# Designs tried in a protein design run: designed miniproteins, single chains, continued (2). Part 108

Each design is a single chain, and the fold is of that chain. pLDDT is the mean over its residues in the fold that is shown.

## One batch from the design tools (miniprotein)

Design m7745
Fold by ESMFold2-Fast:
Structure m7745 (fold): chain A 70 residues (1-70)
Amino acid sequence: DFQAELDARFARLYARSNEEQRERILKAWEEFQNMDEDTARAKLDELETEIEAYRQKFLERRKQVLENLK
């Protein structure tokens, strides 16, 4: 069931996201209701990649800040 797959993936992303990313996830959820299955999966993969890229940059910046506090 594709809808159950989307529900599970969105719930997982939402739980792991900050407030700004959660707003984007909710907007994407609304858009996905009107998309075909392949397009929805591609968009969800893009959103997951974007959130991970943001997280990686945040962690790198946080590490630099912590090192500069010495």
Scores: mean pLDDT 74

Design m7746
Fold by ESMFold2-Fast:
Structure m7746 (fold): chain A 79 residues (1-79)
Amino acid sequence: SLQQLLDLMRQMLQVAGLPPADTLAQAKQQVEQIAAKLTDIDIGVARIAEAVGMDDLARPTLELARLLREIQRVEQQLS
């Protein structure tokens, strides 16, 4: 649903330390900016950090990657 999509986008903004979005359009714009900066290299580095016990450094990046996949899944179901 659109409400689930908005809630997931708001969660991603919260994890990223960004202000809450009042509209779906604002949330989508911020999510797209986060996604553009979240590279496969950043995710790979976070995976290595997690494997060596630096989980506090890994957690935000891995959570953002998880939320982005959930957002993409919900968007595909609405299309």
Scores: mean pLDDT 78

Design m7747
Fold by ESMFold2-Fast:
Structure m7747 (fold): chain A 81 residues (1-81)
Amino acid sequence: AAAEQEQKEVEAARQQLGAILAQIRAALPSDFSLVDTPSLTEQDERDAVLAVNPSLAALIAQAEAVSKKLEPAAEKARAAA
């Protein structure tokens, strides 16, 4: 039960992270290179997004928070398998 719930939370978190990243990309101007910010995994990529649209800071923070929560859950799921 607990492990099954954790797996569902991991799946939901991955889906939410994907949705947040897609929202960030959609909010950028059409002339902005979205390929340069695919995962926002590096500070340089986040900086580039914020330089174009500073109002996306909240969405970037949400993506970081979801990603940070996902890491421990993913490691637990791997250990449980």
Scores: mean pLDDT 66

Design m7748
Fold by ESMFold2-Fast:
Structure m7748 (fold): chain A 77 residues (1-77)
Amino acid sequence: ALIEALRKAGIEARQGLRPDEVIVKVPEGKTAAEVVAKLQAAGIDAMIGRKPDEVVLYIDENTTEEEIKKVVEILKE
């Protein structure tokens, strides 16, 4: 659901190595650190990914539709 919502919003996203990991490509003009800080401030578990232009989101079965919407909005700005 999250990956599909991100892709529909024009954000590059893919499945990480684990089922609970979603890897997002940082939009041009932003830093991974900035994106992580905004996501963490919104209560979303995230960290800088393996590449400096990637962010890893940690999601599980308890991730709500509202949380997915917040992630999309933060990454779209």
Scores: mean pLDDT 75

Design m7749
Fold by ESMFold2-Fast:
Structure m7749 (fold): chain A 60 residues (1-60)
Amino acid sequence: MEVTVEFGDTVKNIAEKLGIPYDKIKVNGVNLNPDEPVGASGRARAAGIEPGRKVKVEVL
């Protein structure tokens, strides 16, 4: 499924929008720190996980 990332969104916030436990999702195939805002890490940015962009959420 796809979700638009808002500025300041964490993986937990994205999971809440979808009604899925945050430990059961991957965003663009990457495991991120669920308490950090998206785009805070180089791994997230390299995977295209940035505020204002659509991301693919995979359920584990």
Scores: mean pLDDT 73

Design m7750
Fold by ESMFold2-Fast:
Structure m7750 (fold): chain A 89 residues (1-89)
Amino acid sequence: MSSQIQAQLNLEKMNQLAKDKALAAAKKYDDQYNDLTARYRALTSQSLAAGATDSDRASSLSTEAANLQSQADTLQSNRDNLLASAQSL
């Protein structure tokens, strides 16, 4: 086999390994996103329940929920960037 064909096969194997690693990392981000989403839902429900009797508490819980949503959005962006990088290989 020519050295050129061997180099191409090695590159393809490295690219496949990189893609597999990106998919594994994306799955970890999905797990983290699900955890943050569950916390976000709990805080949103607590904020709504508090809203009728304690506007300050409702506002505080709503702000905390918004911060968790922002963190979840960041995790999605990180996952999408990993998948895009893998796709470019």
Scores: mean pLDDT 80

Design m7751
Fold by ESMFold2-Fast:
Structure m7751 (fold): chain A 68 residues (1-68)
Amino acid sequence: SLEAHVAAYKAQLQEQLAKLEEQKREAERAGDTEKAAELEKQIASLQEELSLPEAELLAEFEALRQHA
């Protein structure tokens, strides 16, 4: 179902968010402030995506499916 696809998409975004947060911590430990800032922007974008209601996510999912 479309609902299952949206749930899978959200799960994938949450996994990506966790990985980016880990990479940001590693960049901070290494003193790579430029990379940490870039990762922070990516984290913010994913957090915004995760905040979208289901209807908006369905539209985003459809757009992404067209580019795969």
Scores: mean pLDDT 77

Design m7752
Fold by ESMFold2-Fast:
Structure m7752 (fold): chain A 118 residues (1-118)
Amino acid sequence: SMMDIEEGKKLFLEGLEALNNQDYEKAIELFEKSIELLEGLDDLLTARALFNLGVALYELGDYEKAAEYFERSIELAEKANDTVLLILAYSNLSRVLEKLGRHEEAARYRAKAQELLA
């Protein structure tokens, strides 16, 4: 509904504030609630919330979950044609995959980000 989009956007902005303050656990909770309200209603904002949730998880060292959220963000960023978010998500997915020792996959996503910058 329109009210769910409005509340979801509010929670997303509160999540960004928490992320900026390096309150990663609070940012995660706020982005999770935002995604619950926005998923299926606003692909662009959902993709951005998933991306920032991945960033917060990466900062806390939860690399496996960070990778999952970056992958979900990529799927919706492609659907929403958000090229800037897609570049950022590929770059951050590559970085987290390096942390997980998944070097060949990391190299593929780095190449995808570079292709979009050309």
Scores: mean pLDDT 92

Design m7753
Fold by ESMFold2-Fast:
Structure m7753 (fold): chain A 84 residues (1-84)
Amino acid sequence: MAEEERRLNRVIGLTLRAIASIEMGDKEAAVRDAKALADELNSLENPTEWDIRIAERLAKMFEEAGVEEAAQYLRDALEKLRSK
């Protein structure tokens, strides 16, 4: 399905950007990418276990990188995802 394919591509793209921002040490980009990913995940009516696992992994990665604002966006998204 075209819409599902576009959704998957957006989540994957944002995930890769978030990982890159962590590796580059760009805190501003990390916060921006985390917020964009959180917004995308929160727009999902039926999140998959994969979407939840990606958000959990990235939240931990941002926390370990010391970007608490980015980690918080993903933790907030996880709470909303788990309540659906």
Scores: mean pLDDT 77

Design m7754
Fold by ESMFold2-Fast:
Structure m7754 (fold): chain A 65 residues (1-65)
Amino acid sequence: SAVIEEMRRIAEEGLAAGKSVEEIARELERLFKARAPQLSSDERHAVMEAGGRIIAEVRERAEAE
């Protein structure tokens, strides 16, 4: 999904720029809201699940010493 790829790009760029997990989550939520009306029910579900996984990954990477 192009939306999932865009979400992952936003997360990677956010981490590289030193953005907080909350800032990255807010950007991903904004992207999802903008794209949701154009997605099927199955695509919305997949994007929502991917968003949750991306945020969990961002949190894990932020906790790395």
Scores: mean pLDDT 82

Design m7755
Fold by ESMFold2-Fast:
Structure m7755 (fold): chain A 73 residues (1-73)
Amino acid sequence: SVEEKLAELERLFLALGFADDSYIEELVNRIVELGKDEDPRVREKAIEILKRLSSHSNPKIAEAAKKGLEELK
């Protein structure tokens, strides 16, 4: 459901704050996948989160998020 996907996006955002570097690509790639969702609410929330992550203090998260945003253009 849309509600479950929106909750997943919030969990992915929180998980990235505590993630080991080895999981960053997997977590960001899942957000990018949700940025291609059929529902515009899910797509908009995923893009919003990627924009926030593009300014993250961890450069690996910031670069992965910027790459994801380019993929969604």
Scores: mean pLDDT 87

Design m7756
Fold by ESMFold2-Fast:
Structure m7756 (fold): chain A 81 residues (1-81)
Amino acid sequence: SLVEEAEELLKRALEAIRRGDLQEAMRLLNEAVDLYLKAKRYELAAEALREMARAIRELLGDEESAEVLERMAEVLESLAS
């Protein structure tokens, strides 16, 4: 399913963050979010963005990137019914 594929991509994105590969992590995250949106699972897309923001902040100390993802999550949460 789209949700299962998105979950696997998010898992790989988090693994990329643990390796310090922000570029690859963001590529995988964008693919995961796109699949969640295609499945109309806005709440899962927002949760994925917040989980990635937390990992980026805690593991890389990149506050700017974390804040961007958190703002994107807030927009998606506002669209979830």
Scores: mean pLDDT 87

Design m7757
Fold by ESMFold2-Fast:
Structure m7757 (fold): chain A 106 residues (1-106)
Amino acid sequence: APAPVRLELDVEIKGADPSKRKELMEKAKEAITEAAQRHGARVRVEEISDDRLRVTVEAPSLEAAMRFLADFIEALQKLPGVKRVEVEMEVDEAAGTIRAKVTIEM
């Protein structure tokens, strides 16, 4: 059986307008929830600051975790005002852990 995987996701929003950052923050949370539901993952979302989210994702498999991340990034790229989405990722298959950093530029 596939082993469950834990994804630790750091989301950072870079933009000069606080109101646009707040709107994008809410849309990012919605995208996280929708991607989690689609791939059978459990998520915990924590606001670290007005421009940062820390997300813990418990996925049923590595494939589910990777599909979650891909759907989340695709959703972010489609949002109005998003210029660039950068992703850094480290996978530890033996530990069943992924660490990802997603940076959104407005």
Scores: mean pLDDT 87

Design m7758
Fold by ESMFold2-Fast:
Order: sequence, then C-alpha cells, then structure tokens
Structure m7758 (fold): chain A 116 residues (1-116)
Amino acid sequence: SAAAEAERRRRLELEVELGVRELEIGVLLTVKVNEEVKEIQAKNPLSPEEVLKLRQQLHQQYSDILRDLERRLAAGAAEADIVDTLMTQMKLSRADARELVRRIRERLRLERELAA
C-alpha cells in the first residue's frame, strides 16, 4: 500500500541519517587519535610499528570512553558532566566536546525514532 511504502521510505531515510551521524562521530574520533599520536611521538620518537600499535590502542580506548558516555547520556546524565568527562578523558577543547555531545544526542534521537 502507499502508506506501507511511505513508512518504508521514512525508515530508510532515518537509517541513512543515522549512518551519516555514525560516520561523523567516527571522523572526530579518528582526528583525535591522530592528534594524540602526534603529541606522543613529538615527546618520544616512535617506530612505524609502535605508531600503528599506539593508534590502535588509542582508538580502542576512545571508542570505549564514547560508548560509556553514550550510555550515560541515554540514562539522563547532565550534558555539562559529559562535556567535562570528554575534556578530561579525551583532552578535547570545550567547543569540540560540546560538538561531540551534540552529534551523540542526534544519533541517540535517530536510534529512538528507528526503535519506535
């Protein structure tokens, strides 16, 4: 039916938007990992193999932090507390931390709309 087709299109549009938000968060994470690797390497020169291992470790660490913060935001934690955690644990500026929280909130909203 036309109504069933409209609902399918709406679901696909939401899934595409969710995918775009996931990619945006992934890009921000990649940029942060690369910045941290450069900072560490500037203090202590690393081999190419050590750089790859460090990049993988930092990516995993920051991904774990983001998953914890997303869970806390979904549970109703205050945005200011999440921003402070991002600044402390991921060494983000306040502006970057606020932007990341905004992207995470957009993703959580889309996930709720898809679950409904």
Scores: mean pLDDT 85

Design m7759
Fold by ESMFold2-Fast:
Structure m7759 (fold): chain A 59 residues (1-59)
Amino acid sequence: DKIKQAQELLDEAERIVVEGSIQASKLDAQGKPEEARQVSREAFERTRELVRKAQELLK
C-alpha cells in the first residue's frame, strides 16, 4: 500500500527532526554552535529526501 509506505517515510522524517533538534540543542549548550548547525542541516536534508520519496509514492 503506497499510502502506508508514504506514512512510514513521513513518520521517519518526524523522528529525524525531533532527534536532530535534541542533538543540536545539546551541542549548542556545550558551546559547539557550528556542530549544532551541521546536525540541523543533515537532519533537514534527510527529512527533505524522505518527504520527496513519500510524495513520489502518492503520485
Scores: mean pLDDT 84

Design m7760
Fold by ESMFold2-Fast:
Structure m7760 (fold): chain A 82 residues (1-82)
Amino acid sequence: SLEEVKEELERLKEEIERAETKEEVFDLLKRALDLAVEAGVISVEEAIGIILRAIGMELDGASLEELKEFALEVIDELLERL
């Protein structure tokens, strides 16, 4: 159900807040985007665009904190679309 999707996204948000590495943030962001695509909240193209933006941020020297902030903003946007 959409409620179960919302609960899982909120859980992923908490895990991103606790993440200690950029790799963990990327893995959790991918899980959130996959969940949102499966739920019909965003398109595959939108999910790819978000990941590419996160990769671009890392290549531009974004900190762990900056990547977390970006991922949390993405999940908040997904939650608003549910």
Scores: mean pLDDT 89

Design m7761
Fold by ESMFold2-Fast:
Structure m7761 (fold): chain A 90 residues (1-90)
Amino acid sequence: TKEELQKEIKELSEKLRKKIDEIAERLKDMSIEEVKAEFEKLKKELEEETNKLLEKFKDDPEAVKLIEEYKENSLEIIEIQEEKAIKLLE
C-alpha cells in the first residue's frame, strides 16, 4: 500500500541520515580512501534497498516514481556529503 511504501522510505531516509552522521563523527580518524569506501558502501546499500522496493512495487507506476525520486535525491545527498568530507580532510 502507499502507507507501507511511505513508512519504508521514511525508515530508509532516517537510516541513511544516521549513517552519514556517524561518518561525520569519525572523519578526524579516517583517510580520504576510507571516507570514499564508506560513501561507496552507502551508495551500494541505497541501490540494493531501492531495487528491493522497485521489485515489490513494480506493478504500481506511482510507487515506482516515488522510489526513483527517493533514490535520486538520496544519491545527491550522499555525493554532496562525500565532497564536503573529502574537502575537510584536504
Scores: mean pLDDT 86

Design m7762
Fold by ESMFold2-Fast:
Structure m7762 (fold): chain A 77 residues (1-77)
Amino acid sequence: SPLERLRERVRDIVERYEKGEMTLAEAFAELQRAVREYLPDLTPEERQRVMETLQRISEAYAAGDEERALEILREFA
């Protein structure tokens, strides 16, 4: 499903970040791109869940709470 493919991309982003292949800012940018690409193909319920999760990640990142942002990313993946 589109949601499963989005989760696969999030898992890849997290793995690449953990391996030191990208910065947290690059990981966040890739996450935003992935959400934008898959959002139109999601059900209304899935879209709401994804957008709520992205909002929580964005709030943690904006607050400088990088550990919290990563926790939410891992939980979504």
Scores: mean pLDDT 84

Design m7763
Fold by ESMFold2-Fast:
Structure m7763 (fold): chain A 61 residues (1-61)
Amino acid sequence: LSDEQIEEVVRLLSQGNFSEALQLLVDGGLSEEEARELVSRYVEEQLSDEEFRALLRKVSG
């Protein structure tokens, strides 16, 4: 995932656009299962945008 893709995923999730965020994660090279787990974690743990950006950078590197 590029930094631009990470920012777009965070934006989509903050707007409740979970399906589009999940698709962007998959297009970025994550498996569908990994993408679903990350989106679920964002919702369940109520992660901040900054915490989620850090998580996406760690997973995509």
Scores: mean pLDDT 82

Design m7764
Fold by ESMFold2-Fast:
Structure m7764 (fold): chain A 76 residues (1-76)
Amino acid sequence: MKLEVTISGYDSSKYLISTSYDNEKKTLTVTITNKETGEVTTYELDVSDLKPGETKTYTLTLPDGTKITVKVTNTD
């Protein structure tokens, strides 16, 4: 499937966020790098139940207590 990912609620000057999708496992990996400390935090999101045209919203809590919102849409 083709995913559209929108991430909000974070300071882009403080964090670098990257995503990768594994189509075989149907898992979206979100990697968050703290630019100041160099700390890397990885989250794996199961998107196997996401139907074509559906959006699912995840809330992730970073080690500093910051909550970010990850919206994942299946564009198939």
Scores: mean pLDDT 82

Design m7765
Fold by ESMFold2-Fast:
Structure m7765 (fold): chain A 82 residues (1-82)
Amino acid sequence: MKKYIFLDGFDSEEAVKQAVAEFKPDALVTTTVPSHPGFELPKRGLAKRLGLPLIIIPSTSLVLPKRLKTVQEKISGEILTS
């Protein structure tokens, strides 16, 4: 089963690095947010620095649990959220 880290639930790059070390994901996942153009841009840089693929899923919601639900509907696998 593929493993993913949902970046939108994390407060810091250090927390993501810790999660990557412990969870050993196949890819990182984030969403777009319509009210925040470029919301995904810092996460592209983070994924490049960590040497991991980044999956970007369009979302229409500002609400974190609704964005996670969209990710869970689009991606099959183990998803770490925080």
Scores: mean pLDDT 80

Design m7766
Fold by ESMFold2-Fast:
Structure m7766 (fold): chain A 92 residues (1-92)
Amino acid sequence: NAEEEERRLVEELIRRYELLLEAQLAAADGDFERARELIKKLTGKTPKTPEELAKLLRELVNEELKRYDKLSEEYQAELGREMAKLLEEALK
């Protein structure tokens, strides 16, 4: 079922966005170990240096943007609302 598959994709994208957002915030705070652990949860890869971490973060952001662009307008709006909520919570 295409509708159920797109819904599962939205739920997966929300989960990935939350981990990616937390990893970006940890990296911005200079918390390399936290950012590294979050990226490991998201990708299974463990960056060894801050430079490798920054490269992986850029690549992951680009991948998520490509996935977002493939969603219907309805699911883009849904994902956008959930991303806004996660960002608001993270900036507390």
Scores: mean pLDDT 77

Design m7767
Fold by ESMFold2-Fast:
Structure m7767 (fold): chain A 101 residues (1-101)
Amino acid sequence: LPSPLELADSLLELGKYLESLNDPRAALYYHFAGDLYRSSGDLERAIEAYRRSARVAERHGDYALAARSYRRVSELYRQLGDFEAAEEAERLAEEYEEKAK
């Protein structure tokens, strides 16, 4: 079985490919890559993957996924001590939670 990091890298690359095709599924693949990076302790790549997920989800109107991805970004920035970035991501998560209602 591939390692979680190898799976995360594969999902990130598939997400990039789908994004190049303007396929909204790219957001979900980026989010799963973020989950795998996070569980493996690669917090910086997890943040990158979740940010990519949020941006693609925003563009395609998947506000629920955008909110979930921004929540993860906020949590990870707090863990890294970047409270300014964490607050901005929290604000975006709350905004998209309201739009998803």
Scores: mean pLDDT 90

Design m7768
Fold by ESMFold2-Fast:
Structure m7768 (fold): chain A 100 residues (1-100)
Amino acid sequence: GEAVRLYREGFLAAGEGDLETALEHFRRAAELARQAGDYRLAARALHNLGNVYFRQKDYESAVAAYEEALRELARSPEPDEELRAETEGGLKKAREALAK
């Protein structure tokens, strides 16, 4: 559906270095996925939103996005341990960057 398309377009934009377009698409993908009850897709979009903020050195926004991704994963009936571990790793790195 629309959320999956926006997620894919955000992923492509991030790969091309178009970080502003990636932020817009991942935010919209997360919103639509959440509205549809697809908490795993919402978490994946929020994880990648955190990665884009980290690349911009906006560590405060990266922390917030990773924490939101972990909350959405906790709402999912299907566990995603790889995404959880990667998101916890991103959160740790963003927090460490804020401390410097």
Scores: mean pLDDT 90

Design m7769
Fold by ESMFold2-Fast:
Structure m7769 (fold): chain A 108 residues (1-108)
Amino acid sequence: SAGERLAHLMGLVRKAINGENTEENIKELSEIAGVPEEVVREAIEEAKRGMEEDGIDISMASLAALHGILSGDVAVGREFLEAVKNDDWDALGALLQALARRLAALLA
């Protein structure tokens, strides 16, 4: 189901952020998203920095990483982290809608 696929993706992202089987999880995320492993790795690193430097919780950091991965553009994940940090709910709402559209395309 779409819910099971989303849970699986979020699980891979969360494990990579936590340093659990990082290279295996990066490889699987790369294969699922159709983006280079370097894009996945950089998105995970940006999410970790948001957690360490800005106190962003792992759930929001994981969504930011997933958005960067699925867009193929680390800057999109960074924009998500910045919106969370600044309590920019209008920007965050737009970014969540964009993520939902990307997930719908991936699950088709």
Scores: mean pLDDT 86

Design m7770
Fold by ESMFold2-Fast:
Structure m7770 (fold): chain A 61 residues (1-61)
Amino acid sequence: PKEKIKKMIEKMPPRMQKIVNNIIDGIKTAVKMYKAKGDEDKAKKLEEESLKQILKWLEDN
C-alpha cells in the first residue's frame, strides 16, 4: 500500500501532493503517539486503516 500510494501522489498536482502529505504526516504523528503510550494494537490498526482509506480514496478519485 505505501509504495502504491507514493506513486499515485507523485502523479498529482503539487497542491494536492502537499495536502495528502500533510494528512499522512498527521497519521504518522498519531501512530507514533500510540506507540509511545504502549498502545501498539491501536497504532497498527490506525496505520493500516488510514493507509487503506487513503489508497481507496486515491483510486476512486
Scores: mean pLDDT 78

Design m7771
Fold by ESMFold2-Fast:
Structure m7771 (fold): chain A 94 residues (1-94)
Amino acid sequence: VPLSELLYKPNKLLQEVLEEVGLTEEELTLGEILVGIGVYITKEKLRVLEKDPTLVDLSGTKLGEIFGVDELDTLNTEEIIELILKNVKEIPVP
């Protein structure tokens, strides 16, 4: 199975964040989780647009609490992917 088709089960706290953006499935691809988090970031206006639009400030958000991000930390896309992978369980392919 291609890596893009692997299913992941987010932990309960991450599932609650994804449900806020309309992702209610228990098992999601990494791409679907990334899209959902991108929607959450846009909805909550978490992009550091004035400095670098690829950087995200999760301080004071539920997602930042789930990821354990300190108030001064900004995250790029690669760091967000690493934090997602720490908060999901890979579903075995049948």
Scores: mean pLDDT 73

Design m7772
Fold by ESMFold2-Fast:
Structure m7772 (fold): chain A 73 residues (1-73)
Amino acid sequence: MSLEEAARKMLELAKKEGAPQEVIDLLEEAVRAAREGDDARARELMGRAIALAHNAGMDELALKMSALLDEAV
């Protein structure tokens, strides 16, 4: 899947699971970065969102988000 598609799927998953607003904000920025072709920034922001989800105790969400990032090309 595209990096933008992965970021959008992460964002929708984070919203459904009630992730902290900081996680949602990072993923919204990641979607914009990916849309603009800034793959390095998009991956950085997605990685930070995964780390914050894990730190918030949302381990299943963090694992699913990591899988989405790994499938992004």
Scores: mean pLDDT 87

Design m7773
Fold by ESMFold2-Fast:
Structure m7773 (fold): chain A 62 residues (1-62)
Amino acid sequence: LPKLEVTLPPNPNPVLARALELAKALPGIELVVRYSDAPASATLDGQPVDLGSIVADIRALL
């Protein structure tokens, strides 16, 4: 399964946080969410991807 890793600030938007938790239940992808003081970012199988595009894709799947 492709692995999507997302890094968010520790107090993210609650709608975004809920959407990511629901996305963890989707078949066909492994989703890992990390909370840290690092800049928000996302990687797919270790390759950097645009976080805004990933959020839009997750919303389309829900």
Scores: mean pLDDT 70

Design m7774
Fold by ESMFold2-Fast:
Structure m7774 (fold): chain A 80 residues (1-80)
Amino acid sequence: SEWEELVKLGLEVRELKIEADDAIANKDKEKVKEIVKQLEKLKEKLEELRKNSKDPDVKEEADELIREVERLIEELKKYL
């Protein structure tokens, strides 16, 4: 199900945000770089899901999650 994939991807975004907060607190710049790369891959998966879906609701939710991921990547890159 496309909705199950969206839920899974959203959970992965949440987990990476928690890991990023911990990496920042520990001044672990290498871990922050790794998390940025993982977020970029997650964004690619969301963009593919948005592109290939025929469901406008799936497209809308994927687009919102993509924008959340983009904001998080920009925030983390400023910290580096």
Scores: mean pLDDT 87

Design m7775
Fold by ESMFold2-Fast:
Structure m7775 (fold): chain A 87 residues (1-87)
Amino acid sequence: MEEEWRQKLMDEVVELVVKAAGEDPRIRELVEEASQLPDPQEALDYLAKGARELGHLDLARAMNYAKRVLTPEEQRELLQRAVEALK
């Protein structure tokens, strides 16, 4: 089911965000900054670039993949879940 793999992808990306934030507090700041962007595509691009610059290559790749395959609504959900998971 297309819905099942999309939910699994979002779960895996959120897990990577939590792991990265546990290792590097700058990831929390990056997620908060991205959450202020009005376009979810720009928000995920910002997160991917920032994660890459901070050396979190797995997270950067996951964000770039999510940006390509998720709908705008799912991208907003992913960003909200990441913000919630880091509170």
Scores: mean pLDDT 83

Design m7776
Fold by ESMFold2-Fast:
Structure m7776 (fold): chain A 97 residues (1-97)
Amino acid sequence: AGYTPEELYKEAERLIEEGREAVRRGDVQMAVTLANGVVSLADGLEDLGDRKLAAELYKKAGEVYREAAEVAERQGDLKLAEELRKRAEELFKKAEV
């Protein structure tokens, strides 16, 4: 059998925690990579029909993107910060279902 919705959510929680650690270290690229992993797991949950868990993961991925944007801004990369904030808003909109 494939992953259950609960197993996909637990894997995503691990990636979210690692993404927040990347943010704390100032590693914007790693934080974005891990947040994209969470989005892929959220897409998988949506495909399985679990829109509630998918929405929770889209929201959490958006939060990591927003936190990564703040790091990028502090590092002087204003263009990257704007792109990451835009991506966070797109993910928050996906979470509104």
Scores: mean pLDDT 87

Design m7777
Fold by ESMFold2-Fast:
Formats: sequence, structure tokens, C-alpha cells
Structure m7777 (fold): chain A 91 residues (1-91)
Amino acid sequence: MSEEQRLAVRREILAGLTPADRAELAALQAEAAERWDALRDASAEERLAFAREALARLRDHLLGLISDPEMRALFAAEVDAAEAALAEELA
């Protein structure tokens, strides 16, 4: 995914968000950040497992907010790439 495509996906997500969706996403991000902070002294394997779980959960929620099927596919590919990059960085 290019930076231009990434910005287009972000714009689509933001345009589709209601105030309730924004509040729910903010709550999910806060919960993920708190849990990530609790794992600071955990093994790299435990942190990677949590990161994958958090990304999958956020991915599923955000995919539901994207009305354009092409943008939905691009976002899914970007999350998959982020998971692969995280695994490579921790290897």
C-alpha cells in the first residue's frame, strides 16, 4: 500500500465514523494501550501475541466502518503487512 492509498483509507474511515464509533474506537485504543503497558516486562513472544490480537480486533471493527469494498481490502492488506513487519522486527 502506498502512502497516498493509506491516507485515502484513513479519510474513508474518518468520514464513516459517527461520534459513537469514535468514542468506541477511543475506548478500544485506551484498553489496548493499558494492556500493552501491563506487558512491558513480558517476553517478546507474549507482546507479539497481544499485538496480533489487538490488531485483529481493531481490524475487524474498522473494516465494519468502511463502506467501500476496495478501501476495505486495502485496509485489510495494510494490517496484514503491519503484523508481518512486527513479527520481522521482533525476530
Scores: mean pLDDT 71

Design m7778
Fold by ESMFold2-Fast:
Structure m7778 (fold): chain A 93 residues (1-93)
Amino acid sequence: ELKRKEALLQVVLTRYREKRLGKKEEAEKILKELEPLLSEEDKKLAEEILSLPERELIERLIELAAEIAELRGLPAPSEEEREEMIAELLKSL
């Protein structure tokens, strides 16, 4: 479950960066490694997330990151921490 959610998060991030920055070859290399780890349901969820407006897409990525943190036994981020994570993610993409 943890590895699958981590792969899902990385696939969505990689595809979003490809759309935003146009680094297609780098994205294809990462996706070839990670996409085989995803179930059909995960692949469908990734497409759904990628179809969202930028803010909502980033918010869904933060939710996935929070779920991964919880599975790792880390505390869930606060609302303020989530807003900071969204701002950082928008700058890094």
Scores: mean pLDDT 73

